# Ledger of designs, part 40: designed miniproteins, single chains, continued (3)

Each design is a single chain, and the fold is of that chain. pLDDT is the mean over its residues in the fold that is shown.

## One batch from the design tools (miniprotein)

Design m9369
Fold by ESMFold2-Fast:
Structure m9369 (fold): chain A 87 residues (1-87)
Amino acid sequence: MELTEEQIEAVEKGLKLIFEEGKSIEEAIEILKEEKKLSDEEVKIIKEVLEQAIERATAVAQKVLENVPSEEALKQAQKILEAIKKT
């Protein structure tokens, strides 16, 4: 996607609002629209970029939080098996 310099700044600010302030995507977009006087097309592009970035970050964090003990145990088991195979 072709992002303008202003759109890149808006995405960076939106990510800070969401991750540091705990704002929703909708709340972050409203703040950005007010501060940057964004058009409806710009709002749509920025929202889509923010949704994709947050969905990816949230999916990784949720996998870690939901399965940390079992996934860590599996990874430790794999490391032990690899060490045995090298001996």
Scores: mean pLDDT 65

Design m9370
Fold by ESMFold2-Fast:
Structure m9370 (fold): chain A 93 residues (1-93)
Amino acid sequence: MKALEEGKARFREQVGTVLDPAIASGDPEKVRKAIEEVFELIENGTSMSEEDKQLAYEVLGEYLREKAKTVKNEEVRKILLEAAEEAFEKAKE
């Protein structure tokens, strides 16, 4: 349990490092590119099990939904919410 929770926290921190500057910019294109970069990191993780990928998508989805609550830009909020739904759908695989 502790190792799993530590892995989730570490991945959430990595996601924040990529997404937080893009979200703070308020630029929808930068937000989309940052989200694509995180999805590529999960997909191209050749050493990750399917369970690890599902967990990463769940963490990403939760992060995106929480960030959507804090943004004033409606286009950015919509991008974050749509990406969260995609991440949750991939987590169900």
Scores: mean pLDDT 79

Design m9371
Fold by ESMFold2-Fast:
Structure m9371 (fold): chain A 75 residues (1-75)
Amino acid sequence: EAAAVAALEEMARLVEEGIDDPARLEEAERLAREVEPALERLQAATTEGELPDTPFAAALLRLLEAQARYHQQLL
């Protein structure tokens, strides 16, 4: 969905920009948590190895990379 892609891109941007600001990271984490159940269902459908080369897959990958950096900063 176009709305889901836009939400994923916005969340990735907030996480990327919020790495130096804990308050923004908390907001991004909350938004990500609300979307994660839907993302898990979509990932299950594609878990044979490769994500499709679509705007949705690109936005999802960007969000996951931003989340990984956030958790790496905390650990």
Scores: mean pLDDT 62

Design m9372
Fold by ESMFold2-Fast:
Structure m9372 (fold): chain A 89 residues (1-89)
Amino acid sequence: MKELFDKEVKLGVAAISLAIARIDPDFEGAKQNLLNAAKILEEIDGDTSLVKRVEAAKNEEEIQAVLDELSARINEHDRRIKKEMEELK
């Protein structure tokens, strides 16, 4: 349970960072919040590709592409954790 709980907390923080990035009208602020979310996902699954893509993003269009991918990844991890937690109940 502790491992699933720790992952759930991390995903929650990543989801909050993503939500802030989604509504932030400032490119630099949005990029920083997406970077925070990407780093948390890297801690969960070891995938560095999203962190690199956020750091390389130069404009709003590139940020939107990474945001969509981060959103999908967070939702996938959340579904997996919830299924595992349900199996333990």
Scores: mean pLDDT 79

Design m9373
Fold by ESMFold2-Fast:
Structure m9373 (fold): chain A 92 residues (1-92)
Amino acid sequence: SRREALLALVDALSRWAAAHWDSLSPEEQAALGEVLLLAGEVARLVDDDAPWEEIEARVRELIARLRELAARFPQLRATLEEFAARLEAILA
């Protein structure tokens, strides 16, 4: 389902962040930390069986934040753009 795919992708983002956390600068950690809080909010909305329109709105915010970080941090760009693209595919 879309909800299951979304949870799997949010989990993949969190695991990627955890695996690379110690190699990130303090600025990258702070920015990615905010993205992870928003990803956690998306997961919570799915677990609470929130209306899809509410989930979609938060996912679109997450996509925008990932793209903003990709633009700011060249070393994270490819990975963050890939997560954003995969999130957009779930919304299509």
Scores: mean pLDDT 90

Design m9374
Fold by ESMFold2-Fast:
Structure m9374 (fold): chain A 89 residues (1-89)
Amino acid sequence: GPPVVTVTPEEVTVVEGGSATLVTRSSRPVSRLTWLKDGEEVASSSGSSLTLTLTNLTREDSGSYVGVATDAEGREGSAGSLLTVVPAP
């Protein structure tokens, strides 16, 4: 079957200027792991995990972040995270 993907955290809220770390994990090593933000690729690697570290967050960093694992046979697994960036007080 396709790789099983998990992402942590599944939902996070951060104040503008803060930081967030999102981790995609695959059940097994795969040829391609990607982070998609609102459907656009923002990071990629091979292996079983891919960490996306975001610093100095702005409202433009808010959105849907999806981790996708693609194996050598072209089978895909995915899981999502929702990042919300709120104005600084």
Scores: mean pLDDT 86

Design m9375
Fold by ESMFold2-Fast:
Structure m9375 (fold): chain A 71 residues (1-71)
Amino acid sequence: TGEDAARNGRAAAEAGAAGDAAGASTGIYHMSKEGTGPAREAGLRGAEAGQAGDAAAKAYHGRMASIEGEK
């Protein structure tokens, strides 16, 4: 549901903001695996941002991947 997606997205963003890269990456991975094209694309954007060292962008894209995965 949309509420479940929002909760999961917020949790992933909070983990990323707190420096919990593993928690953020886990959320992104699950959305990429189970989501539609938009969710997978957001997951890829988050992974690329994380690899580039942009923690804020990684957290944002992780949240969007979770939201899109539940649509």
Scores: mean pLDDT 55

Design m9376
Fold by ESMFold2-Fast:
Structure m9376 (fold): chain A 69 residues (1-69)
Amino acid sequence: MTFTGTATKQAKPGQREEDVVQAANKALDLAIKKAEEAGVPASELKVERVDVSIDDDGTITVTVTVTKK
């Protein structure tokens, strides 16, 4: 079973790494919430994949995929 969360963050000059981390943390929280709603506790999850894209307008999109152990 896999669950995904997606979050977006506007990149700021000199803070792109911090903005990516913030988006990733929000995406992870959403993925865990979906898993818990499906009856899978967070303790049985592992991160399978993290996909990051940055658009020309500075929008960072992070998708985190978690899987059951």
Scores: mean pLDDT 81

Design m9377
Fold by ESMFold2-Fast:
Structure m9377 (fold): chain A 92 residues (1-92)
Amino acid sequence: SYIEEAEKYIEEAKKNIDDKKKALEYLNKAFDYIEKALREKPFDDEVIAKARELIREIVELLTELGDVTSATAIALRFIGMLFDIELARKKA
């Protein structure tokens, strides 16, 4: 699943935390897979809960790497996606 791929890329980022460029590349790939998971299953509460958990890990790792700008951007994009999902739920 896309969520399982996101988890794998977060683990790869952790393994490569001393290589900032590789860690950032893996965290960006993890976020792309989270976006795909939410797009495929926008109303799956289990997928949303797991995505929230993984986004928290991505934000924490980006902050540890000193990339607060990317951490903030990812957090805001995720909040925007959650807002879009809730708006779609109210129209159903």
Scores: mean pLDDT 86

Design m9378
Fold by ESMFold2-Fast:
Structure m9378 (fold): chain A 81 residues (1-81)
Amino acid sequence: SAAKLAQAKDAIDRAIAWATEEALRVPAEQREAVLASMRRMLEQLTEGLIARLELSPADAAELRAHLAARLAEMEKQVRAA
């Protein structure tokens, strides 16, 4: 449903905000390793949300696309800092 998809997107956005702050707290030399770990965690969170909320294939695809876009923004922001 639209409400479940919106809830899942909000959860991802909050997790991305937290992950971005955590990546920025480590020395620049460690940030790539932290980004790799955060990507894996966020991918696992996304798959868990798809399963738990029983999202349709279309909503699951949209949620994965949303994650991909937010991860790209996070990685760009962290690398620019």
Scores: mean pLDDT 90

Design m9379
Fold by ESMFold2-Fast:
Structure m9379 (fold): chain A 60 residues (1-60)
Amino acid sequence: MTPEEARQATREALDRAARGETAVFPDLPYPLTSPKGRELLDAMGEAAAEWIAERQAAAA
């Protein structure tokens, strides 16, 4: 899994949840203590924050 794939999967899961569908977030294939695991977690967090900000802006 690349950071881009993690971002995309996170946004897709949030979009599904917003539509009332079951959302399944991707499992991280690396330990959170590894540089790659942290990179993927950061990418997922950034994607979620961006998605929330976009939805809040649209609702305002």
Scores: mean pLDDT 74

Design m9380
Fold by ESMFold2-Fast:
Structure m9380 (fold): chain A 78 residues (1-78)
Amino acid sequence: MPSRTEQMLQELIAEARALAARYPEVAALTERAIALFQEVLDHYRATGEISEEMAEKAKEGLRYLLRARHLAARAEAA
């Protein structure tokens, strides 16, 4: 069974992919977010832990996803 941490990372990756599919304008931001979340997920699957370095990468991924959400909202309003 996937852990709550693994589920959270998978959900963030799925959200980023869904945003890019609906709003191609955010693809560059979502690609960066997905790459960061995937790296954290792969490391977690290999080690069973989130290091301080991996936590920082997850935060960076979240910043890219938040920027993508903001631009998607603007694209929808235009």
Scores: mean pLDDT 84

Design m9381
Fold by ESMFold2-Fast:
Structure m9381 (fold): chain A 62 residues (1-62)
Amino acid sequence: MEDEQLARTRSEAEKLVAEGKIDELEARLQHYEALLATAPPELQPVLQRMIDILREALEKAK
């Protein structure tokens, strides 16, 4: 389940990079970082992994 969500996040991030939508990717990263700050402990690990995926995609795009 968690793996499916992470795989989907990676695919969406790769699509945004391929389409040149870097601003959209940055907006998604900011959104998940805000969610992580207020998330219950049980959701923090998956949100952190999603943030890591988005950061990796941004790094490859720059």
Scores: mean pLDDT 79

Design m9382
Fold by ESMFold2-Fast:
Structure m9382 (fold): chain A 58 residues (1-58)
Amino acid sequence: MEKEIEKLKKELKEAYKMLLKNDKSAQEVGEKAYEKLKELLGDEAGKVAAEIIKEVEK
């Protein structure tokens, strides 16, 4: 995976973990990472985000 995409995936995963711990301050960070991921992956960004959410919730 491209280094940029991998970095954004990790940032999104970390932000989502913080949100699950009821840390609302992570929401803006997660939204920015997801927007950049959408720019790079388009329609695939939604699938990637869904997989990250599934991994974090397990």
Scores: mean pLDDT 75

Design m9383
Fold by ESMFold2-Fast:
Structure m9383 (fold): chain A 111 residues (1-111)
Amino acid sequence: MTPEERLAALRAQLAARGLRLVKEFEKDGTKIYEYEGERVAADGTRVRLRAVIVEKKDGSIEMVLKEEVEGSLAPGESYTAFADTPERADELARRIEEKGFDEVIEELKKK
């Protein structure tokens, strides 16, 4: 699978989950795509979705997705990570749990 095909597949997955591209930019040869989405149930339960896809100059692609449930009896956060290898994806997910979603995004943008 080419980097372009992989990026297209990830974009399609995010769109299918109701996320919208909100920001697209390039930093030092790295292309960054920021996505957001929100759903609200009749009882006021909100599900906020945030994802970032990073395409590096070398063609490697990484994605992190955060799902945050608010306004329910069981609020919480969950994360999904994608990378060129399963080991790297697992490492990203673990780093998000240890350091937080925003810090990991900033690390991805600087690699």
Scores: mean pLDDT 76

Design m9384
Fold by ESMFold2-Fast:
Structure m9384 (fold): chain A 55 residues (1-55)
Amino acid sequence: MTDKDIEETVQRVADILREQGVSDDRIQQVVDQIRKDMEEDVKRGEPPRVVIVVD
């Protein structure tokens, strides 16, 4: 997975959260978590998690 792929996924999630009325601070935390999760998934050879907005 490339940095572009991670950034694209992160941007999409951020847009969804903004539409849900989540604050920028919370969006920043979720974005950081997703970025780390995707990087860890790639490191383990697992497919990246692209949908994690709701549990």
Scores: mean pLDDT 70

Design m9385
Fold by ESMFold2-Fast:
Structure m9385 (fold): chain A 68 residues (1-68)
Amino acid sequence: MEEKRERVARAIQEVTGLTPEQAERASDAVLEGLDGDLERAIKTIQEAGATPEQASRAVAEAVRALDE
């Protein structure tokens, strides 16, 4: 779990430029949202300072990173 969380967090950080702490919070929302609630993950990333477009891209890249 932690290893996947770190990979998702790094993908979010690279797309958005958020801090590691903000990216980790966003990664938790992405992992929880894999069951169909990715809109919360997008909002969490936006609240951390990313644009809606960056947040959507970050979630998409994070989900792709999990599909290994």
Scores: mean pLDDT 77

Design m9386
Fold by ESMFold2-Fast:
Structure m9386 (fold): chain A 74 residues (1-74)
Amino acid sequence: APLSPAEQRLRVVMDWAVREAVEGVRAGKMTEEEARAAIERLLTSVADSLGLSPAAKAAFLAEARARLDEALAA
């Protein structure tokens, strides 16, 4: 199914947050655990502000974590 405008907005925030977290870890400014926690807090706050369903919020959090883990393993 196509993404809603709110889901599209959260994906843009997720793309930005994952890049910032990866750069922060690689620059030694934060640990991998701190990066994961920061992304989870940010995306939870944004998803709640946008009124996303619990299922949509859980899916975006899982996707963001997977993308961060893949980027940090590279």
Scores: mean pLDDT 83

Design m9387
Fold by ESMFold2-Fast:
Structure m9387 (fold): chain A 90 residues (1-90)
Amino acid sequence: AITLTATQAKVLLALYKAGSSTALTAAQLASMLSLSQAAVSSALQSLVNKGLVTSSSASVNGKTVKTYAITAAGKAFATDNLDALLATVK
């Protein structure tokens, strides 16, 4: 079974709520969750390694930034573990 830290669970839940068509930067997630960008970036790398989140590169204002979106596997995991994920944001 895949086990998530509290920070990883919060990041996954935020992406789950945003939807699979919505890609967010680490900075946007950090602002939304009141976490540091370093903590969010570490959590995102772990989630990408677990296959629950995908990363892509986007050009924003002439700069290349990484964006992150939930995968089909991530949506299934979040649906199956919703109560545990919600407990991390109380």
Scores: mean pLDDT 78

Design m9388
Fold by ESMFold2-Fast:
Structure m9388 (fold): chain A 84 residues (1-84)
Amino acid sequence: LIEEAEEALKKGDLKKALEYLERKFSELGVRAIELGSEEAVRHVQEAGKHLVEAREALEKGDEEKAKEHLKKAIEHLREAEKAL
């Protein structure tokens, strides 16, 4: 899912990248809570904020801002996965 999101970003398919990252966010959010990892929960929450900002940027046609927030979401989701 993260690798697929990175490939979608490289191709300029920001909506597809957002879809992959939203799926990964949901998956890691459940696991972080179940395992009681406060660090993973924090990173998942930060990723969620960036995904909201990316969606809003896409709705406004600001593709550069959307891309920046999608990249930040990827970083936080990777850190969340490491913290599990």
Scores: mean pLDDT 86

Design m9389
Fold by ESMFold2-Fast:
Structure m9389 (fold): chain A 59 residues (1-59)
Amino acid sequence: SEEDRKKAEEAYEAAKRAAEELGPRGGYAVSGMASIEASKLDKEYAEKAKEIAEKNRAA
């Protein structure tokens, strides 16, 4: 639904900001939360969450 997608996007953006602020280790936890939420809504958002998790891992 639209509300669920909006929540997933907000979680994604929050995870991205937190990852940049908290650093690599902190980003892992926040990215995990976003990934879980996205997976419940749509695979498309799940892939975006995985991308941010990969970037946190690389950072």
Scores: mean pLDDT 61

Design m9390
Fold by ESMFold2-Fast:
Structure m9390 (fold): chain A 69 residues (1-69)
Amino acid sequence: MREEIIEELEKLLEEAKNDPRVSDSFIKFIEGNLENVKKGYFTDQIARNIVDGIRIALELIRREAERNA
């Protein structure tokens, strides 16, 4: 489970880095959360919520860019 959470966060981080619509501050936020999850600062439940929250935020960033076209 935790290894799967780390893999998902690493994937989301690479997706964010490759998307010009994503701010450097948000990329840093994902990086910080990934390191904290790797260090075991979060319970599995909180780590899952962090992954889900980041995924939702990235979708919202993409949708806002699409709506403003």
Scores: mean pLDDT 80

Design m9391
Fold by ESMFold2-Fast:
Structure m9391 (fold): chain A 55 residues (1-55)
Amino acid sequence: DLAELEREIAALQAELDRLQALRDAGQMTPEQAEQYLDTSYRLIELQEQLRRLKA
């Protein structure tokens, strides 16, 4: 579902923004750094899926 995919992308983007703020403040834990990496890859995958659905 397109709407569900867009909601998930928005949620992941918000999560990355929060983690980015922690990184910029120098407060990111190793676990959060790993989560940032995993979330970034998942966001890319979902954005690619969204692109294919709109094509």
Scores: mean pLDDT 83

Design m9392
Fold by ESMFold2-Fast:
Structure m9392 (fold): chain A 98 residues (1-98)
Amino acid sequence: MLSEKELEAESLLALGLMAYSVGDYELAIKQFEEALALAEPTSPLAARAKLALGEALYKLGKYEEAKKALREAIEAARAAGDEELLARAEEALRKVEE
């Protein structure tokens, strides 16, 4: 069920993931935050964007912000019923807390 906002959010998520893949974590964070502003909070896209945001924050050493984003990703994945994304978010949070 993709609206125009969800399509724009998906594009921003994809751009953020590309920025993340080349090590531009600051740009990735901005793009993930813009995607989240357009996404429905309980959608699978919001959960994916929160997970990616938490992973990018972790790469920048922003551990408290990363943990908050990952906890939000867990809640969003649970609300979306996405068991694979939930498991990934829980693993990412564990790595930050180790």
Scores: mean pLDDT 85

Design m9393
Fold by ESMFold2-Fast:
Structure m9393 (fold): chain A 55 residues (1-55)
Amino acid sequence: SAELEQLQKSLDASVKRTKEWIAKSEKDEEVRNKMIASIDRQQAESIARLKKKAE
């Protein structure tokens, strides 16, 4: 579980930085929102896979 927690923290940090970069670089609100939604979906899927694999 410690390894899973470390991976989740690393993923959360990476996602936060990516969202901040998108907010600064993408000026189209619709495109920005779609990119963020895609990242949120990918993060949720990655976490679900990690939890399933750790069982």
Scores: mean pLDDT 80

Design m9394
Fold by ESMFold2-Fast:
Structure m9394 (fold): chain A 75 residues (1-75)
Amino acid sequence: SASEELNAKGRELLAQGKYEEALEALEKADNPEKGTIALALGKLGKYEEAAELGKSSSLADAPEPAPQELIEYGR
């Protein structure tokens, strides 16, 4: 389906470092992967938005986030 293609495209764009384009592709999907959206938001420094998705999607990163990144970026 088109949604599956858009989710796959979003993942490819994330792998290429094209985070804004990845979010645009995922937003076009009828059933977007919230985990992939949260990763893209994190890469863009949108940590608050990524945290909100993490509360609802059960997505977990490493057991603890990197302390240096939290100090530098506030979350």
Scores: mean pLDDT 67

Design m9395
Fold by ESMFold2-Fast:
Structure m9395 (fold): chain A 77 residues (1-77)
Amino acid sequence: SQNELAKKIEELLEKLLEPVGERLEAGELDPLEVLEELDKISEKILEFLKEEGADPELIEKFEKNLKKFREALEKAK
């Protein structure tokens, strides 16, 4: 169900963001490194959405947003 998918996404995000949050609190990540970690997390979320059989329109929107994010990240270098 949609509620089950949302909960799984939240659990996955917590698992993936916890190490990034710890490194941020320790002052070990600069802003560009944070964006690079978010790119890796976004790729894992996209793979998870495809594996769980999420709505194709949702997957397409996520892929388009990820592409825009990657273009912005490249310009930040």
Scores: mean pLDDT 77

Design m9396
Fold by ESMFold2-Fast:
Structure m9396 (fold): chain A 66 residues (1-66)
Amino acid sequence: MVKTKVTVRDLPGGDVEVTLEYEDGTKKVYRGEAGRLYAAVLLATVPEENITWTEDGFVAEDEREE
């Protein structure tokens, strides 16, 4: 199974930090307007059951059967 863990954090000032962690340990970070847009897309596409709400945002897991 290939699993991507996405951590979203709300930043002061209305920006958002999105961290993608891939199964191989590779990480990518998006901030500001790009992070906010990415977070909105995640909430629209990831099932609610795969979203864990946190104090400052949420964590989502995207699971693929590959």
Scores: mean pLDDT 73

Design m9397
Fold by ESMFold2-Fast:
Structure m9397 (fold): chain A 60 residues (1-60)
Amino acid sequence: DEEEEIEGIVTVLEEFGKKYNEKDKDKIIDLYVSQMDLSEEDKEEMKKYIRELLEKYEKS
């Protein structure tokens, strides 16, 4: 379920923001993706994916 996946990502990003005392969404996304064992190219793709999901969440 896409909505459930969006909620999961939002929750994780909120936890990262609190843990690192960061309020900038782009920096929080960067911190979250930096923890993944992915290539730089895949990390950039993941950041785009997360931003698209957040855009959908904001419209809800």
Scores: mean pLDDT 75

Design m9398
Fold by ESMFold2-Fast:
Structure m9398 (fold): chain A 101 residues (1-101)
Amino acid sequence: MRRELAERIERAMDSLAAAVKELGEKGYDPEFIAKAVRLGFERIAETVERHLSPEAAERVRKILEEGYKKVEEAIKNGDFDKAAEILRETGREVARIVEEA
């Protein structure tokens, strides 16, 4: 169950990274892209909260909060490649905690 959840979260973050790059390349508003990322992060946080202990869920929420701040900054700077990289790195960190929990 936890390995499957970790793989799902990593795939969700990879999909979000691809979407950020595509929307940025198509010239979508950075605020719109940042909001889409925030909604994705909130959905991952809710999923983790349902499946993990409160302690493990709190660890994931801290990583997601830190990751979002970095992604939002990269998006505002027009660096969609960097935003995608941060999303993939955040996904791997979250997946690791999910597997350990």
Scores: mean pLDDT 85

Design m9399
Fold by ESMFold2-Fast:
Structure m9399 (fold): chain A 59 residues (1-59)
Amino acid sequence: DWVLEPTRVGDRIELTGTASSPEVAREAVEQLARAMGPDWRVEDLEIDGTRVRATLVRA
């Protein structure tokens, strides 16, 4: 129920796309951060209706 496009810029990954709900968006972004590894975390998450923009950063 989500589609997110990643764009990597150094120690940042910008995610843009859509999700069926804010809860689905948060879960998808957190799962992607975990899949990237323990050094990655969610820095920002913006949801506007079904539109999602998030930033993952590497510590």
Scores: mean pLDDT 81

Design m9400
Fold by ESMFold2-Fast:
Structure m9400 (fold): chain A 74 residues (1-74)
Amino acid sequence: PPPRTLTVTRVVVRDERGNVVLEEPSTTTSSSDALPKVDVDLSGLPPGRYTVVTTLVDSDGHRIELEEDVVVEE
C-alpha cells in the first residue's frame, strides 16, 4: 500500500539535454496517501521542454522519484 506520509526532499528541473537548470530544496509533507503538491515557477526559463524531478521519502525511508514533463512557451 502507498505510505501514509510522503515528504518532498528536493525538486530538480532539467532541460531537454538533462542539464539541471533549477534546483529547489523543499520540505512538503502529505498525510493522507495523496502526493504532495509542488509548484515550480518556470517563467524565467527559455521556451522549451523541461522535466521536473521530485524526490520523496516515505516514513519508512523508501525513496521515490516522480517525473513530470512541462512545456514553456512564448
Scores: mean pLDDT 70

Design m9401
Fold by ESMFold2-Fast:
Structure m9401 (fold): chain A 102 residues (1-102)
Amino acid sequence: AVVGKATVTLAQGETATLSFTAPETGRYRVTVKNVGTGQAHVSVGRNPAVDGRVPDPLAEAVLGQGDELVFGVELEAGETLHVAVKAVSGNPTVEVTVERVA
C-alpha cells in the first residue's frame, strides 16, 4: 500500500528536501523517479540533508530522464526518512513513492 508520495520540480542548481515519517514499524519500498528533463542527484537516508545531500545515505544516484532508484528499508514507527534532490542539469521532476510492503 502507498503510504507517502511527493513530487518536486527543480531548475538547474536548485535543491529540495522531502521527508517521510513512517506511520508503523515495517518494511518499506522507496521509489524515486525523474519524470522531468535533465539530471537530478538524489540521496536518501536517516539523517537530515546538508547542502543538498543526505550524509551516510542508504541510497544515492544521479537520475536522468526516466531513470528510477528503488530500494527497501526497515523503519520503526515515527522514524523519518530524508530525501535530498539537487538539479544537476535541465528541469528534473522527481517523484518519491513510499509503500509499506511488510
Scores: mean pLDDT 86

Design m9402
Fold by ESMFold2-Fast:
Structure m9402 (fold): chain A 100 residues (1-100)
Amino acid sequence: SLNELPPEEIIAQIKGTAEKAIEAVRAGDKSTAANYFTAGALLVVASTDPKARAIGYTELGKVAEADGDLETAKRWYQKALELDPSNEEAKKLLEEIEKK
């Protein structure tokens, strides 16, 4: 897409929105958490780069895990690895969640 952001910029914005979503979850601010999660998800779908999208799915999984939704977090990490099997962070986070 001609309007697609570069992968590195999309990754930076996804990580930023995930961090803000996790902060909001921890503060009990569900509406702010949902807004940042939605913003992150939209950035993931805007990217055509599979590595950037895998990083995005990993970050969405971290938000779900912070909210205590381990089953949803596991599904996001699995999607990240299906898209990019070389994503070491998603692999590590999936291994950690499977031990819980």
Scores: mean pLDDT 84

Design m9403
Fold by ESMFold2-Fast:
Structure m9403 (fold): chain A 70 residues (1-70)
Amino acid sequence: SKPLTYLHSSVYDPEEERDAEAVADRSYEYLRKSGSRVEFTSYPTKTAGAREQQRANERTYRLMKEEEER
């Protein structure tokens, strides 16, 4: 695989990361209470910013899988 260019200081924003996690947690609770089952898919990433957004989505997916296991 070829290396990708990253902008570490510009991409890592704790406030924006917290907002993304809050949205993910709210979406997870809504889906859990409604009893709906959804699947998340991986998307190609071309920027570090997109990678951070995808990581927040994957967090929600993992929470749903752990809940299903119980």
Scores: mean pLDDT 52

Design m9404
Fold by ESMFold2-Fast:
Structure m9404 (fold): chain A 80 residues (1-80)
Amino acid sequence: SKEAEIERLRAERDRLLAEFQALAQRRVARGSISAEEKARLIDLVRRIGELTVRIYELQGKLEEAEEWRKETKELIAYIQ
C-alpha cells in the first residue's frame, strides 16, 4: 500500500539521517573532513533528498516535493 511504502521510505531516511549526524559530529570533533567523508556527506544529502521528495509525492504534496529538490541541490552545491 501507499502507507507501507511511505513507512519504509521514512525508516530508510531516518537511518541515513543518523549516519549524516554521526559524520557531522566526527567532523566537529576532528576540526577537519577528509575527501572520502565529504563524498559520503554529498551522497547522504542526495539520498535523503530523494527519499524526502518521494515521500511528499506519495502524499500528493507536489509543491513540497519540488521545494525539497531545490534545497537538496543547493545543499550539495554548498558542500562541493
Scores: mean pLDDT 86

